# Designed miniproteins, single chains, continued (4): the designs that were tried, part 66

Each design is a single chain, and the fold is of that chain. pLDDT is the mean over its residues in the fold that is shown.

## One batch from the design tools (miniprotein)

Design m14412
Fold by ESMFold2-Fast:
Structure m14412 (fold): chain A 56 residues (1-56)
Amino acid sequence: MPPAPELSPETAEVAGAIAGTLRKIGELLDESLAHKRKTGEFAEIPPVEPEVVPLA
């Protein structure tokens, strides 16, 4: 296992929020692509809000 990077608590929290937001975007894109493959049309993608950190 590689050593953990130097992370401030703020940086770690922001990195977590970014990872969560990217996961949501990936899920919506996968669903849209699956819909397109099934019907030949892109589904309307609802707006994705970034994962909000409580104190950021």
Scores: mean pLDDT 67

Design m14413
Fold by ESMFold2-Fast:
Structure m14413 (fold): chain A 71 residues (1-71)
Amino acid sequence: MAREAMDEAVAALRALGRDDDADDVRDTVETLIAQGQNEKAAEVARQAAEAARLAAAQGQTDVRIDVSSAR
């Protein structure tokens, strides 16, 4: 469960060009799993997946163009 949500969050963040955020989420979730904190890992992964989904739905992939060039 936690790993599935993590994979979805990482894929979504990478699709948005947020590679550093994707790596941070992956490392955080994997560290929590390694420490046996599976419930916390699942919560972090779910929150990251939801945030990435909302960003994608709002077209945040082109934030720089929309805010800086489209004005």
Scores: mean pLDDT 69

Design m14414
Fold by ESMFold2-Fast:
Structure m14414 (fold): chain A 79 residues (1-79)
Amino acid sequence: AAAEGLELAAQGRYEEAIAAFEEALARTPDDARLWTYLGYAYYKAGRYEEAIAAFERALALDPDNEDARAGLEKARAAL
């Protein structure tokens, strides 16, 4: 579930949040919202190239996802 990953991210535990979101995506791989959460967790961890890939995946699933688009712009600007 996304809840564990969100709680870990709120605590600044971004590597653990990444693992939790990856586990959630193993169950629901076509969830654009989970890909967006994973992208932000990578971004907060300073892993900008991986953040970009996750946000691009979210946009491939939901092209109108504003959170994924905003995250993609932030990650690209951080490179």
Scores: mean pLDDT 88

Design m14415
Fold by ESMFold2-Fast:
Structure m14415 (fold): chain A 55 residues (1-55)
Amino acid sequence: SEEQRKKRLEIAEKLNEEAEKKYGEELRKLSADEAREKTIKILNEMDKKAEELAG
């Protein structure tokens, strides 16, 4: 539903802020390829958590 989609986006925004605080410095130290791979994994984990939290 539209409500579930909106909740998922709001949760994803909060998770993104947390991930930037937690992983931002680490990602800056990685090579471009490693940073890309790590970012994809983080985004997938955040998407999964957002779906779980939105119900």
Scores: mean pLDDT 75

Design m14416
Fold by ESMFold2-Fast:
Structure m14416 (fold): chain A 65 residues (1-65)
Amino acid sequence: MPKEELIAQLRELAAEVQPSPEDAARLEELIGRLRAATTEEEVERVAKEMLSVLGRSAHRRAQAA
């Protein structure tokens, strides 16, 4: 999958999840790292971390609702 497509999907998920300012800042940092990544291993590692942050944010939202 192209990195741009992955970034677009992750931004769409973030819009639905509405992460905290801290989680949003972390996601922007990880998007920067994803764009800078030159190896498949680095891309996979960063993408997994981004999904973990999004999942944790969604779980916190569900607990608060």
Scores: mean pLDDT 75

Design m14417
Fold by ESMFold2-Fast:
Structure m14417 (fold): chain A 59 residues (1-59)
Amino acid sequence: KRREEAIEFALPIAKKLLDEGKSVNEVLKEVTKYLIEKFGLSEREARIVAAEAVQKVLN
Protein backbone atom coordinates (compact mmCIF):
# COMPACT_ATOMS: atom_id res chain seq x y z
CA LYS A 1 0.00 0.00 0.00
CA ARG A 2 0.94 3.71 0.19
CA ARG A 3 3.47 3.22 2.99
CA GLU A 4 5.48 6.42 2.49
CA GLU A 5 2.27 8.47 2.30
CA ALA A 6 0.96 6.83 5.49
CA ILE A 7 4.23 7.55 7.34
CA GLU A 8 4.20 11.20 6.20
CA PHE A 9 0.59 11.49 7.40
CA ALA A 10 1.44 9.90 10.76
CA LEU A 11 4.57 11.97 11.50
CA PRO A 12 2.91 15.33 12.34
CA ILE A 13 0.18 13.56 14.35
CA ALA A 14 2.72 11.56 16.38
CA LYS A 15 4.80 14.70 16.97
CA LYS A 16 1.75 16.68 18.15
CA LEU A 17 0.58 13.95 20.53
CA LEU A 18 4.08 13.48 22.00
CA ASP A 19 4.40 17.26 22.41
CA GLU A 20 1.08 17.24 24.32
CA GLY A 21 2.64 14.82 26.82
CA LYS A 22 0.97 11.57 25.77
CA SER A 23 2.96 8.39 26.42
CA VAL A 24 4.53 6.49 23.51
CA ASN A 25 1.98 3.68 24.01
CA GLU A 26 -0.95 6.14 23.89
CA VAL A 27 0.44 7.78 20.75
CA LEU A 28 0.96 4.39 19.05
CA LYS A 29 -2.65 3.43 19.82
CA GLU A 30 -4.14 6.69 18.51
CA VAL A 31 -1.97 6.87 15.38
CA THR A 32 -2.77 3.22 14.61
CA LYS A 33 -6.51 3.99 14.72
CA TYR A 34 -6.11 7.02 12.41
CA LEU A 35 -4.10 4.97 9.90
CA ILE A 36 -6.73 2.23 9.78
CA GLU A 37 -9.51 4.82 9.27
CA LYS A 38 -7.64 7.00 6.75
CA PHE A 39 -5.78 4.40 4.65
CA GLY A 40 -7.63 1.15 5.35
CA LEU A 41 -4.44 -0.51 6.57
CA SER A 42 -4.56 -3.81 8.43
CA GLU A 43 -4.06 -3.53 12.19
CA ARG A 44 -0.58 -5.09 11.85
CA GLU A 45 0.56 -2.75 9.06
CA ALA A 46 -0.91 0.30 10.82
CA ARG A 47 0.98 -0.60 14.02
CA ILE A 48 4.24 -0.90 12.06
CA VAL A 49 3.72 2.49 10.38
CA ALA A 50 2.76 4.12 13.70
CA ALA A 51 5.90 2.72 15.36
CA GLU A 52 8.07 3.96 12.47
CA ALA A 53 6.55 7.46 12.71
CA VAL A 54 7.12 7.62 16.49
CA GLN A 55 10.71 6.41 16.04
CA LYS A 56 11.39 9.12 13.43
CA VAL A 57 9.97 11.85 15.71
CA LEU A 58 12.05 10.66 18.71
CA ASN A 59 15.30 10.25 16.71
Scores: mean pLDDT 81

Design m14418
Fold by ESMFold2-Fast:
Structure m14418 (fold): chain A 55 residues (1-55)
Amino acid sequence: SLEEQIKELQEKIDELQKKLDELVKNKSPISEIMDVGAEILGLAVQLVVLKKELE
């Protein structure tokens, strides 16, 4: 269902946010930080679109 897809996307975003925080704290290469950040942004856009479909 759309509700399940929204929940799964939110959980995935939350895990990636946690990973991003760890990469920043560990002073990982900027390229890795940027890659994870870009993935989070892409998933966040998908989440907004799916939430709009439930309106």
Scores: mean pLDDT 84

Design m14419
Fold by ESMFold2-Fast:
Structure m14419 (fold): chain A 68 residues (1-68)
Amino acid sequence: MTDEEIRRKLEELREALLAGDYEEARRIAEELGLDEAEILAMEGAVAAEKGDEAKAEEYARRILELLR
């Protein structure tokens, strides 16, 4: 996968997350080789950007659990 392909897929992932299409976002993340913590970090960042503080906190907590 080239750097240009990675950039395009990251943009598609962000668009899917902003649209609330979490199934599509997960599929794109898997294609990019992101681990579970990286996927949760992106989902949490998008939730925070959308103003969903409860979801952002849930994702942050889940990341901390994975790092233990």
Scores: mean pLDDT 71

Design m14420
Fold by ESMFold2-Fast:
Structure m14420 (fold): chain A 107 residues (1-107)
Amino acid sequence: SAALERMRALREELRRLVEEFFAAIEADAPREEIAALVDEIEGLAGEMIRLALELAPDDEELRELAMRIVEELSALRDAVDADDREAAKAHAERLLRLVEELLRRLE
């Protein structure tokens, strides 16, 4: 499926962005740089949710999983805004696990 191949490509981009996000936090990068990485993470995760819901519009469990991803994105943004870097890393890790579960349900 072309849509599944795109989802896998987006997942790999998201993994790279999250690794860059972790590196930026460990390097004590400026808040503006960290916030810009969160913007990119939100954009990729949002695109993945959109594609997943298009692929399986009647899947209630997938919809619940998508809502959990949105909640983790919101928590990630809040943690970054609060300069809680440990919480931000934990939310980014949970986000990746939820995205892996999202892809597994579509395969």
Scores: mean pLDDT 88

Design m14421
Fold by ESMFold2-Fast:
Structure m14421 (fold): chain A 65 residues (1-65)
Amino acid sequence: MQEAAREAEEAARSVPGVTDARALAHGDTVAVTIEAESDEAAQQARDAATRVARSHGLSAKVTVL
């Protein structure tokens, strides 16, 4: 589960325009917090984190700051 959180964090951070990302796994969910320079970067990071969580059979809860 923490491996899914780490992969989601790395995926979000790899999106151009993302300034910070943090993730943790809890139960069946990966909670991801994203800081981004633009709404477009935030959306791309949300999509990337969600795909990673789903690949591990988990749901994603994404918060954009």
Scores: mean pLDDT 81

Design m14422
Fold by ESMFold2-Fast:
Structure m14422 (fold): chain A 66 residues (1-66)
Amino acid sequence: MKVLLTFKGTPPKQIGIILRLLGDPNISVTHVDPDKVLVTFKGSDAEANAIVNELKSDPNITVTEL
C-alpha cells in the first residue's frame, strides 16, 4: 500500500510524524517535496489501514491513497 501525505502548518509537528513512521521497519518514507512524503507500507494491509486512518484524522495532514 502507498499513500501521499501533504503537510500543512508548522514543520516541527510534521518532523515528529515522519520520525514515528521511520521508526517502523515495515514503512518506507520518501520525500517528494518539503511538504510532501510518499509512504510505502511493507507489512499487513490491516496495520497499514490503521495508520492511514490515524493520519486522516489529523486536520493538518492530507492523505491521498495511491
Scores: mean pLDDT 77

Design m14423
Fold by ESMFold2-Fast:
Structure m14423 (fold): chain A 55 residues (1-55)
Amino acid sequence: MSKKVDEEIEKMRKEALELNKKLSAGEITIDQAIEKLKERTEELFARMAAIKKES
């Protein structure tokens, strides 16, 4: 079981919620939120691929 993958997904979910809160509060722009989400998604996929390759 890829417990580390589940942990990375949960971290991304929490970060997405924080980005949504900041966007709703006007602290960041939609473009900034999208860029941060893309960066995190790319890191998540790279991390998941590394975990699978090690298994």
Scores: mean pLDDT 76

Design m14424
Fold by ESMFold2-Fast:
Structure m14424 (fold): chain A 109 residues (1-109)
Amino acid sequence: SAVQELAGRAVTAAMEGRWDEVLALLRLPSADLTAVDEDGSTVTHVIVAQAALEGRLDLLRAVLELGADVNARDTATGKTPLQILAALGRDEAVELLLAAGADPADVPA
């Protein structure tokens, strides 16, 4: 479908560092942030992880402001964005997600 094609394009753009294209695609009225990619991950999970890996906290904030579900679980792993970023040691991104309403119980004590 057009929604799945759009999701695949956003994931590819994020993996290639084409963030202006990612934000443009996600701002379209037809964009579905719950759409699942080929690996069973939501577009949001891939974009959140990739932006944090590149230290692009500005982009992470922009994706969250566009209505990304900060507590959505990845269908392949069952993990939330917070769990993924905590596992990657991205403390600043973890703090940003917590400020955006992420469940602190998803971070190991």
Scores: mean pLDDT 70

Design m14425
Fold by ESMFold2-Fast:
Structure m14425 (fold): chain A 60 residues (1-60)
Amino acid sequence: SSALEAFLASPPAASDTERALDVAVLLAGASEEERRRLMELFELSPAERAVVDTWFARYG
């Protein structure tokens, strides 16, 4: 919860990759359904979604 609040209060990421990695960390341990819902909530671009999916394939 505190990490999500910090993310929402943070200035915009310098790059799509940085923002997508921040989202990936917040989604650690989330189910596939929860991950999809949160990616929609954060309005991730297709490129940002690809970064999140790659992160989970390697680290989640």
Scores: mean pLDDT 64

Design m14426
Fold by ESMFold2-Fast:
Structure m14426 (fold): chain A 62 residues (1-62)
Amino acid sequence: SMAEEYRRLAERIIEEAKKLPDPDLAQAIVLIHGATLLNIARQKGDEEAARAIEEVIEEFLK
């Protein structure tokens, strides 16, 4: 599984998005890129990577 690599990518996307001055733009960037990573992981059948991505995004949205 590529779970740790996908988790690190999702975390980097969030880190970069948080640097943006517009919180709505930051949320949109996280959701768009997060959804893309999630779709790729699911298409590859990597359920552990999919869960890791979902957990990182859900934690950001709290």
Scores: mean pLDDT 86

Design m14427
Fold by ESMFold2-Fast:
Structure m14427 (fold): chain A 109 residues (1-109)
Amino acid sequence: AEPRLLTEDEFRELVERLGNRIVKEEYDKEKNTYTIEVEAVDPVSGERVRVTTKAKIDPNNKKYYFEVVVGDLITPSGVRVPVVFATLVDENKNVLDSETRVEAPAPAA
C-alpha cells in the first residue's frame, strides 16, 4: 500500500474501518515523545497483533500528521490480519524520529 498522510480524525476512522483499535495513546511531556499502540484482531479466533510506534516530537510544534501504510500481520496461528502502521510527520512532511515495534500475543488455548 502507498503511504498516505492523514489527520488525527482520518487516522482514527481508518483504524476503526479496518477493525483495528487504538489501545494506547500517550504524550510524555518530559521526554517529548508520543506513543501510539494499534491492535488488530481476527474476529473469528480472537487472536491479536499489536503495532507500537513511538515518535520524538517538537514541543514547540503541535501540528503533526499520521503517515499510514496498511499492511498485513500474521497471528500466532497463521491467520492474516490487516493492520495500520503509523508514523508521525510534521506540517512540512518531515518524518519524526520514531521507532516501531510489532508484537503478537500468544493465542488463547
Scores: mean pLDDT 75

Design m14428
Fold by ESMFold2-Fast:
Structure m14428 (fold): chain A 73 residues (1-73)
Amino acid sequence: GDEKILSVEVVEITDEKLVFEIIAKGEEKELLEAIRKRAEEWAEIHGMEIKEIKIVEKLSEDTYKIEVVLEKK
């Protein structure tokens, strides 16, 4: 699709937990699916699991702030 990640900020980084704040543009459902797929890849690389993916804020009609939480298995 036309989903675009505008920014990725690492909000928290420890040996046990990673928190990313992502600003992305597109349709909500397609964005959440795309972000989940990337989060699964990152979790596998870092030996972590996805604990949460949530929309923190809707910035405009097509732009969202999304939080991804990964934690150690």
Scores: mean pLDDT 84

Design m14429
Fold by ESMFold2-Fast:
Structure m14429 (fold): chain A 66 residues (1-66)
Amino acid sequence: MEYRVTFTGDVTHGIGVVLRLIGEEDLEVEPLSEDTYRVTWTGSEERARAVVEELRADPSVRVEEV
């Protein structure tokens, strides 16, 4: 599964989100710009959905399925 993750505003907060994503197994993170990342998930869809739901709880983070 492939997602686009975008942050709005705080760069320090954005770094925290990227560190959270990098900590996941079966996940590749590719920077597209300073505030936008492509995330490719190669493992469990259930785990991917759980992480996406956590990210979507943050109003400064936008997650789109590609």
Scores: mean pLDDT 72

Design m14430
Fold by ESMFold2-Fast:
Structure m14430 (fold): chain A 108 residues (1-108)
Amino acid sequence: SVREKALELFRLLGELTALFEAHVRARAAEVPARVADQVASLRLAVDFALAHFDALSDEEALLLARGLHDGARWLYEELRPLLSPEEAARAEKLLEEMDRLLAEIEAA
């Protein structure tokens, strides 16, 4: 269902956000404040989505999933020059899985 795919996407967003947070912690001096602030904002939004998922309509869940995915894509492009090859590969794998879920939702 659209809801099940949106929930899976929020879980993947949580994993990607954790990777970004770990990088910001490990390399704080190299990460611009605006980017660190956006990682913190993504964490709050993902945690909100997961905590309140049962209260969201299908339309609200999908709209939020799309918006958070767009934000995560932007953060990946901003952080990519600072990521190790291992971190970049993991982030790319998570983003590709999210792209697959969004394509399946949009084809439904």
Scores: mean pLDDT 85

Design m14431
Fold by ESMFold2-Fast:
Structure m14431 (fold): chain A 73 residues (1-73)
Amino acid sequence: SEKLARVEAELLAQPGVIDARVEERDGNLIVTLGVEKPLSGEQLLAYIRMVSEITGLPVEKILFDYVVGPLPP
């Protein structure tokens, strides 16, 4: 999907983001990040809001998770 590719590209452009995986499931958007260091609450909220702006989905429909290091294959 064009919007999913755009979300992945915008997240990968953020400092300290190594990897991004974006999936749609049951009307929700599931975003998983690989990051260099743990995210602050402010950074996490900023990323959720950015994804909401790109997709037009409300924040409640965006499920966000992250791991330190690259995402598993």
Scores: mean pLDDT 84

Design m14432
Fold by ESMFold2-Fast:
Structure m14432 (fold): chain A 60 residues (1-60)
Amino acid sequence: SSEFERLKKELEELIEKVGKTNPKLAEQYRKAAEDAEKLNVPHATERYRGLIESAKSILK
């Protein structure tokens, strides 16, 4: 799969983990991911990386 598809899968897995503790925050991440998908691929990729790092920080 492409790098962007890999990041999408990683973010979805992290959102599921966040949702077990904070469902409202998980929905905010999903909305941010949807907004990022409207960008061109390079900008969407960078936005997804930022969301992944943010979600990882919450899960620590």
Scores: mean pLDDT 82

Design m14433
Fold by ESMFold2-Fast:
Structure m14433 (fold): chain A 66 residues (1-66)
Amino acid sequence: MTYRVTFSGDATSYIGIVLRLIGRPDVEVELEGENVYRVTFTGSREEEEAIVAELRARPDVEVEEL
């Protein structure tokens, strides 16, 4: 699935998360704006759901399914 992920606040507060996503071979990350990313999962559904749930649990993150 593909998601739009929007971070609020300073980049230093979320850069670690973005770098972890970029480091995954089953994840494609594209920068759409200053703090807006398109994230595409090509791996397992279980891992996708776990990562998306973790992102949605953060108050500084908005996740939209595309």
Scores: mean pLDDT 80

Design m14434
Fold by ESMFold2-Fast:
Structure m14434 (fold): chain A 85 residues (1-85)
Amino acid sequence: SEEDRKKLNEILGRALSLVLKAAFENKDAEGAAEAQERSRDISILIATNLDEAVKKLLEFLRWAKEKYPSIAEELDKLEKEVKKI
């Protein structure tokens, strides 16, 4: 639905912001680049294939939690929001 797409875009934006901040604090240029690439792909999927967008956003959140444990609790909250869609 249109509302589900808006919610996923909002969650994706919040997730990307958290991950980019963590990458900056860790001086991880490669992690920042991968986060932006993953986010771009998910953004396209939100418009074209909602089910795949949910799957890829969950994969993005799991990748980010593994790479940046400092933000894992905040990302877990976002994962719960995704699972309600």
Scores: mean pLDDT 89

Design m14435
Fold by ESMFold2-Fast:
Structure m14435 (fold): chain A 86 residues (1-86)
Amino acid sequence: MEEEVMELLDEASKAIREAIEALRNGDTEKAVEYADKLVEIADRLESLGHKKLAADVYRAASTIYRKAGQVEKAEELDKKAEELEK
């Protein structure tokens, strides 16, 4: 379980870096692909009971969606992250 969490966090870190680079280059479609991957990683972290880590990853995905123009999706993930922190 702990090894899986570490691997998920490494994948999240890579996805965040790639998404930031895609946004910097104007590739919003690619950025959204990485944000989608971050949501999958956060869902898995949540299912493993790591609510705070899941919230952090959801917030990262939200930021990427917002910068890519998907504001409604970003707002939904921000609310989900807030709920996990309560």
Scores: mean pLDDT 87

Design m14436
Fold by ESMFold2-Fast:
Order: structure tokens, then C-alpha cells, then sequence
Structure m14436 (fold): chain A 68 residues (1-68)
């Protein structure tokens, strides 16, 4: 069924975004332990990237809810 195919695609996209967010959070933790002044700028960039991914995940979750 087309609905099942779309649901599986949305689940896959949500899981991919969760994985990307977790990887970025781990990178921030590693950078936060460094005393490099460039690391602080990179942390801010990564936090903005996480924010964008979380907004994308939120939109996909709302699409998934509309299928039920």
C-alpha cells in the first residue's frame, strides 16, 4: 500500500535525523573539552545545525501523525 510505503519513508527520515543530531551532539562534547578558541565558533555552528535538524524532524513527525 502507498500509505505504508510513505510511513516507512518518514520513519527512515526521522531515524536519520535523530542519528545526525546525536553525532553532532557528540562532536560538540568533544569540542567543548578542547581549549582551542576556534572550537567555540565551531560549537555555535553545530548548535545551529542541530536546531535546523530538530525543526525538520518536527515537521516529519507532524506528517507522520496525519497518516494516522
Amino acid sequence: SDMLKKLLRLIGEILRLIGEILDLEREIEKLAKSKDPEAQKRIEELKEEIKKLEEERKKLLEEMKKLK
Scores: mean pLDDT 84

Design m14437
Fold by ESMFold2-Fast:
Structure m14437 (fold): chain A 67 residues (1-67)
Amino acid sequence: GEAGEKAAAGAAAGSGGKGEATRKGAQLMWDYGRQGNAEKAGEGAVEAARAGGSERGALLGRHQAMV
């Protein structure tokens, strides 16, 4: 929802926080993808996109990770 998107945008806009949060999401996506868990890999992609401040981007990223 809007509250979640706002919170994610705020966290991403924090000084230095954007790269850290995106890296964490990418790490989760890599680890779970390597284990063959596409759904958990998709969660990591969504987390990274939300850290970038876009819930719409997060939904698109999740879709791409699952195809």
Scores: mean pLDDT 53

Design m14438
Fold by ESMFold2-Fast:
Structure m14438 (fold): chain A 57 residues (1-57)
Amino acid sequence: SSKKEEMLRLIGEILALIGEKLDVERDPSLSAEEKARRLAELDARIRALMEQLRSLD
């Protein structure tokens, strides 16, 4: 069903963004300021996707 496919897509996107957060946190080339900025952006995107996922349930 299209609903199941959309849920799986959203879950996959959330997991990918969590992976990006780990990469940002572990990147020794990024300043603390740059890390904070990127992590805030990723957290906002994760929250938006989780809200979409909740709406499908």
Scores: mean pLDDT 87

Design m14439
Fold by ESMFold2-Fast:
Structure m14439 (fold): chain A 64 residues (1-64)
Amino acid sequence: SVRERVVRHDLMTHFGMSEEEVEELLRMAREGASVEELARWLQEKFGLSPETARRIARGIVEAV
């Protein structure tokens, strides 16, 4: 989808995520991962604050 492409570009460009990491996040979201699960993964992998991780996770879930 257009939203999925925009999210992929944003994560790679603004957060420095690899294409592999972005595809893993999108895969988890498509398989029904919750905002909380995605936010925890983002905190563990990238050291993001809980608030920032949750905001990004919501955007990912809404894009898929």
Scores: mean pLDDT 82

Design m14441
Fold by ESMFold2-Fast:
Structure m14441 (fold): chain A 67 residues (1-67)
Amino acid sequence: MSEEEKEELKESIENTIEYIKNSTLSEEEKEQLKKVLEGGIEKAKELGLEEAVELLEKGLKVLEEKP
């Protein structure tokens, strides 16, 4: 993964977290986002992207705390 791709990935994850925090989500949307975040954590761990793992785990926690 290039430096530019890593930066884009981090920005994308941060934007997703902001979306989760500020949006009203259906149960289907929550399930879809959980699947995406969990898959992202697995891939980021495989690639050694520690910062991306931390951001994705933060996103998953925010999603889990949504009413």
Scores: mean pLDDT 79

Design m14442
Fold by ESMFold2-Fast:
Structure m14442 (fold): chain A 56 residues (1-56)
Amino acid sequence: GHAARAIEAIRAGDDETAERELVRLVLEDPEGGTAAAKAYAAGDREAAIARLEELL
């Protein structure tokens, strides 16, 4: 799903793909997606990945 693709993009440093998949995830799961997107926007990639792993 979008969480798995966002994790792969974040690990690869593909910001465009990460942002696109996070936007889709926020629309499908507003609570989990928003938490992950906030961590990513703050530059905390490890926290973003941890939040996304909870959605797998």
Scores: mean pLDDT 85

Design m14443
Fold by ESMFold2-Fast:
Structure m14443 (fold): chain A 83 residues (1-83)
Amino acid sequence: SDARRRAAEALREAAKKSTDPLVKEALLALAEAVESGRLSPEEAAQLARLLAEAARERGASEKDIKALEEAARAAEEAALEER
């Protein structure tokens, strides 16, 4: 669906903005999972939010945390379009 494609694109854009290799890899994995249908946009949004909290707890940069939060929001908006 277009919503699923938009969620995957947002996750990839967040990966481009991220500086932490682990954050980049996680975002790219979520994008692939959403695009392939293994995860819904809603599930991807929830996982991106959990990753943002984990990144904050480990002292990741504000830039990486913001990228994860923006990706979560975009995936959440895509999930609402599917309802």
Scores: mean pLDDT 83

Design m14444
Fold by ESMFold2-Fast:
Structure m14444 (fold): chain A 61 residues (1-61)
Amino acid sequence: MEEAARAAAEAAARGGGAGGAGSYWHSKFVQDGGDAEEAERGARLGAGERAGRAAHQYSSL
């Protein structure tokens, strides 16, 4: 469970990215008949890209 806690902490740090970018990809994967697990995995990968941008925008604000 410590690994899950670490993953959750990282997901929380990317919270906005997962909610924003992941939401779109989640819907797309579900519509294509993809499972929620696969959609969440894709959302986390997308959140990684968005997290870089969010960090820059957060610093700029």
Scores: mean pLDDT 52

Design m14445
Fold by ESMFold2-Fast:
Structure m14445 (fold): chain A 91 residues (1-91)
Amino acid sequence: MEDFEKALEYLEKAIEAAKKGDSEEAIKYLTAAGYYAGRGLYKSGRPDAEEKARELERLGKEAVEALKKGDSEKAIEYLERMRKLVEEAKK
């Protein structure tokens, strides 16, 4: 429960950093969000935890690439998709 709340907090910070064009800070927050989301998923005991973890890792890699290329709009799209996945996993 706390792990998913921390993941959502860091994803929100990553989105705000991306909106400001601060790619380095956005990647830092994204990395923290991924750590907490992954930990929460594996602790959850859900049958779909591994599948959701793989999707989250894929979205995170795509967000990092978009941030490195300066494509803030595309990065925010991937970060929002990660947020929705974590919110669904929290239920």
Scores: mean pLDDT 84

Design m14446
Fold by ESMFold2-Fast:
Structure m14446 (fold): chain A 84 residues (1-84)
Amino acid sequence: LTPEQREQLEKDIILALAEIAFAVTLIAGENAGLSEDYLKKIRELGDEGIARVEAASSVEEAQKIADEFIKKLNELYEEGVKEK
């Protein structure tokens, strides 16, 4: 791989991991019986977060956005579980 191909691959991996984290969080939320309001918040966060990771201009930017996104997903899931 060239350095440029490696950078693109790293960005693609970060995006894929963010997509997986979103899917897992949503499935876990549905299985845990989170309220429709929390499931909606997770879906909205997922749509916005994934779009931001995809739009990132560098690997560093993509990773920072993905880290923040995954943190917010986890926080919403934990809040939804505690509200039950």
Scores: mean pLDDT 86

Design m14447
Fold by ESMFold2-Fast:
Structure m14447 (fold): chain A 65 residues (1-65)
Amino acid sequence: EDELVKRIEEILSKLSEEERLEAIERALKAYNEALKAGLSEKEALEKALKAVEEHYKEVEKKKKE
């Protein structure tokens, strides 16, 4: 649980303020959707982490020109 949150924070720290806000919005959406679907909080955090990782990869691809 704490490990997943720490991983999310590490990825967010590599983003600009604007990119970080977008990543947080995606993470919260994924987390809430997972909870509404009946998944555990741990599974919801895993979904949030994946959303942040996907957003980070998209940002990296754009930043690499």
Scores: mean pLDDT 79

Design m14448
Fold by ESMFold2-Fast:
Structure m14448 (fold): chain A 84 residues (1-84)
Amino acid sequence: SVEKFREQLKTAPSEVVAKLLAELEKNMEEVKEELRKLAKEGKLSEEEAEEGIKLLEERLKLLKERAAADPETAEKAKALLAEM
């Protein structure tokens, strides 16, 4: 759940959060396209695909909020994204 993810982010190490943020920002569009493709193929409902996309967007938002509040997390995430 989003609430459980929010709680986990409060105690997660900066390096772990930075890696999750960088990975999600790097592949967000690809993952969204894969979910939409699965819905078009009938392997997932359109509603399930949209819910999955919404959950990913909310998790990205929470990771960005943590980075905004924690300069160490922000700097580590920026460095990782630059290498990608």
Scores: mean pLDDT 82

Design m14449
Fold by ESMFold2-Fast:
Structure m14449 (fold): chain A 62 residues (1-62)
Amino acid sequence: MEEVVVTVVVPRLPGESDEETRERAEEKAREKAAELGAEVKEIDTRILPDGSARTTALAERP
């Protein structure tokens, strides 16, 4: 098993809430992990001062 860390930052779109921006960042991180053949084990998302969301996903490849 190989650990992979995926980090994604998505900008806030007009009219989005913190939760909507967070969900979009987490979805992008899951997409990136899937492209690498990795299974997401942990996910952490932070809203940045500019309203962007940064998601860090810890994933494992078989």
Scores: mean pLDDT 83

Design m14450
Fold by ESMFold2-Fast:
Parts: sequence; C-alpha cells; structure tokens
Structure m14450 (fold): chain A 66 residues (1-66)
Amino acid sequence: MKFTITLSGDPVKAIGVVLKLLGDPNITVSKVGENTYLVTFKGNEEEANALKLELESDPSVTVSEV
C-alpha cells in the first residue's frame, strides 16, 4: 500500500516524523517532492489505514493518496 505525506510547520518536528517512519522495517520512505514523501507499507490494508490515522493526528503532517 502506498500514500504520500506532506510535511508543514516546524522543520525539526517534520524531520522527526520521517526518522520515525524510517525506523519501521515495514515502511519505505522516498522523497517525491519538495516537502512530500512517498510512504510504502508492506502490511495489510487495516494496518496501513491505522498508520495513516496516526500520521494525520500530527498537525504538521498531511496524508494523501498517490
């Protein structure tokens, strides 16, 4: 499953989000725009949706479909 995240607000908090994602062996992150990253998750749809909801709970993160 793939989705994009767009990072806004505090750059230090934004970098923290990317580093946390890179720490998960089921997640691959690739830069696809200036502040936009492609997130590829190697789990089921339910787990991917839970991850999206967790990321959207951070006001500096916007989640969108690719």
Scores: mean pLDDT 78

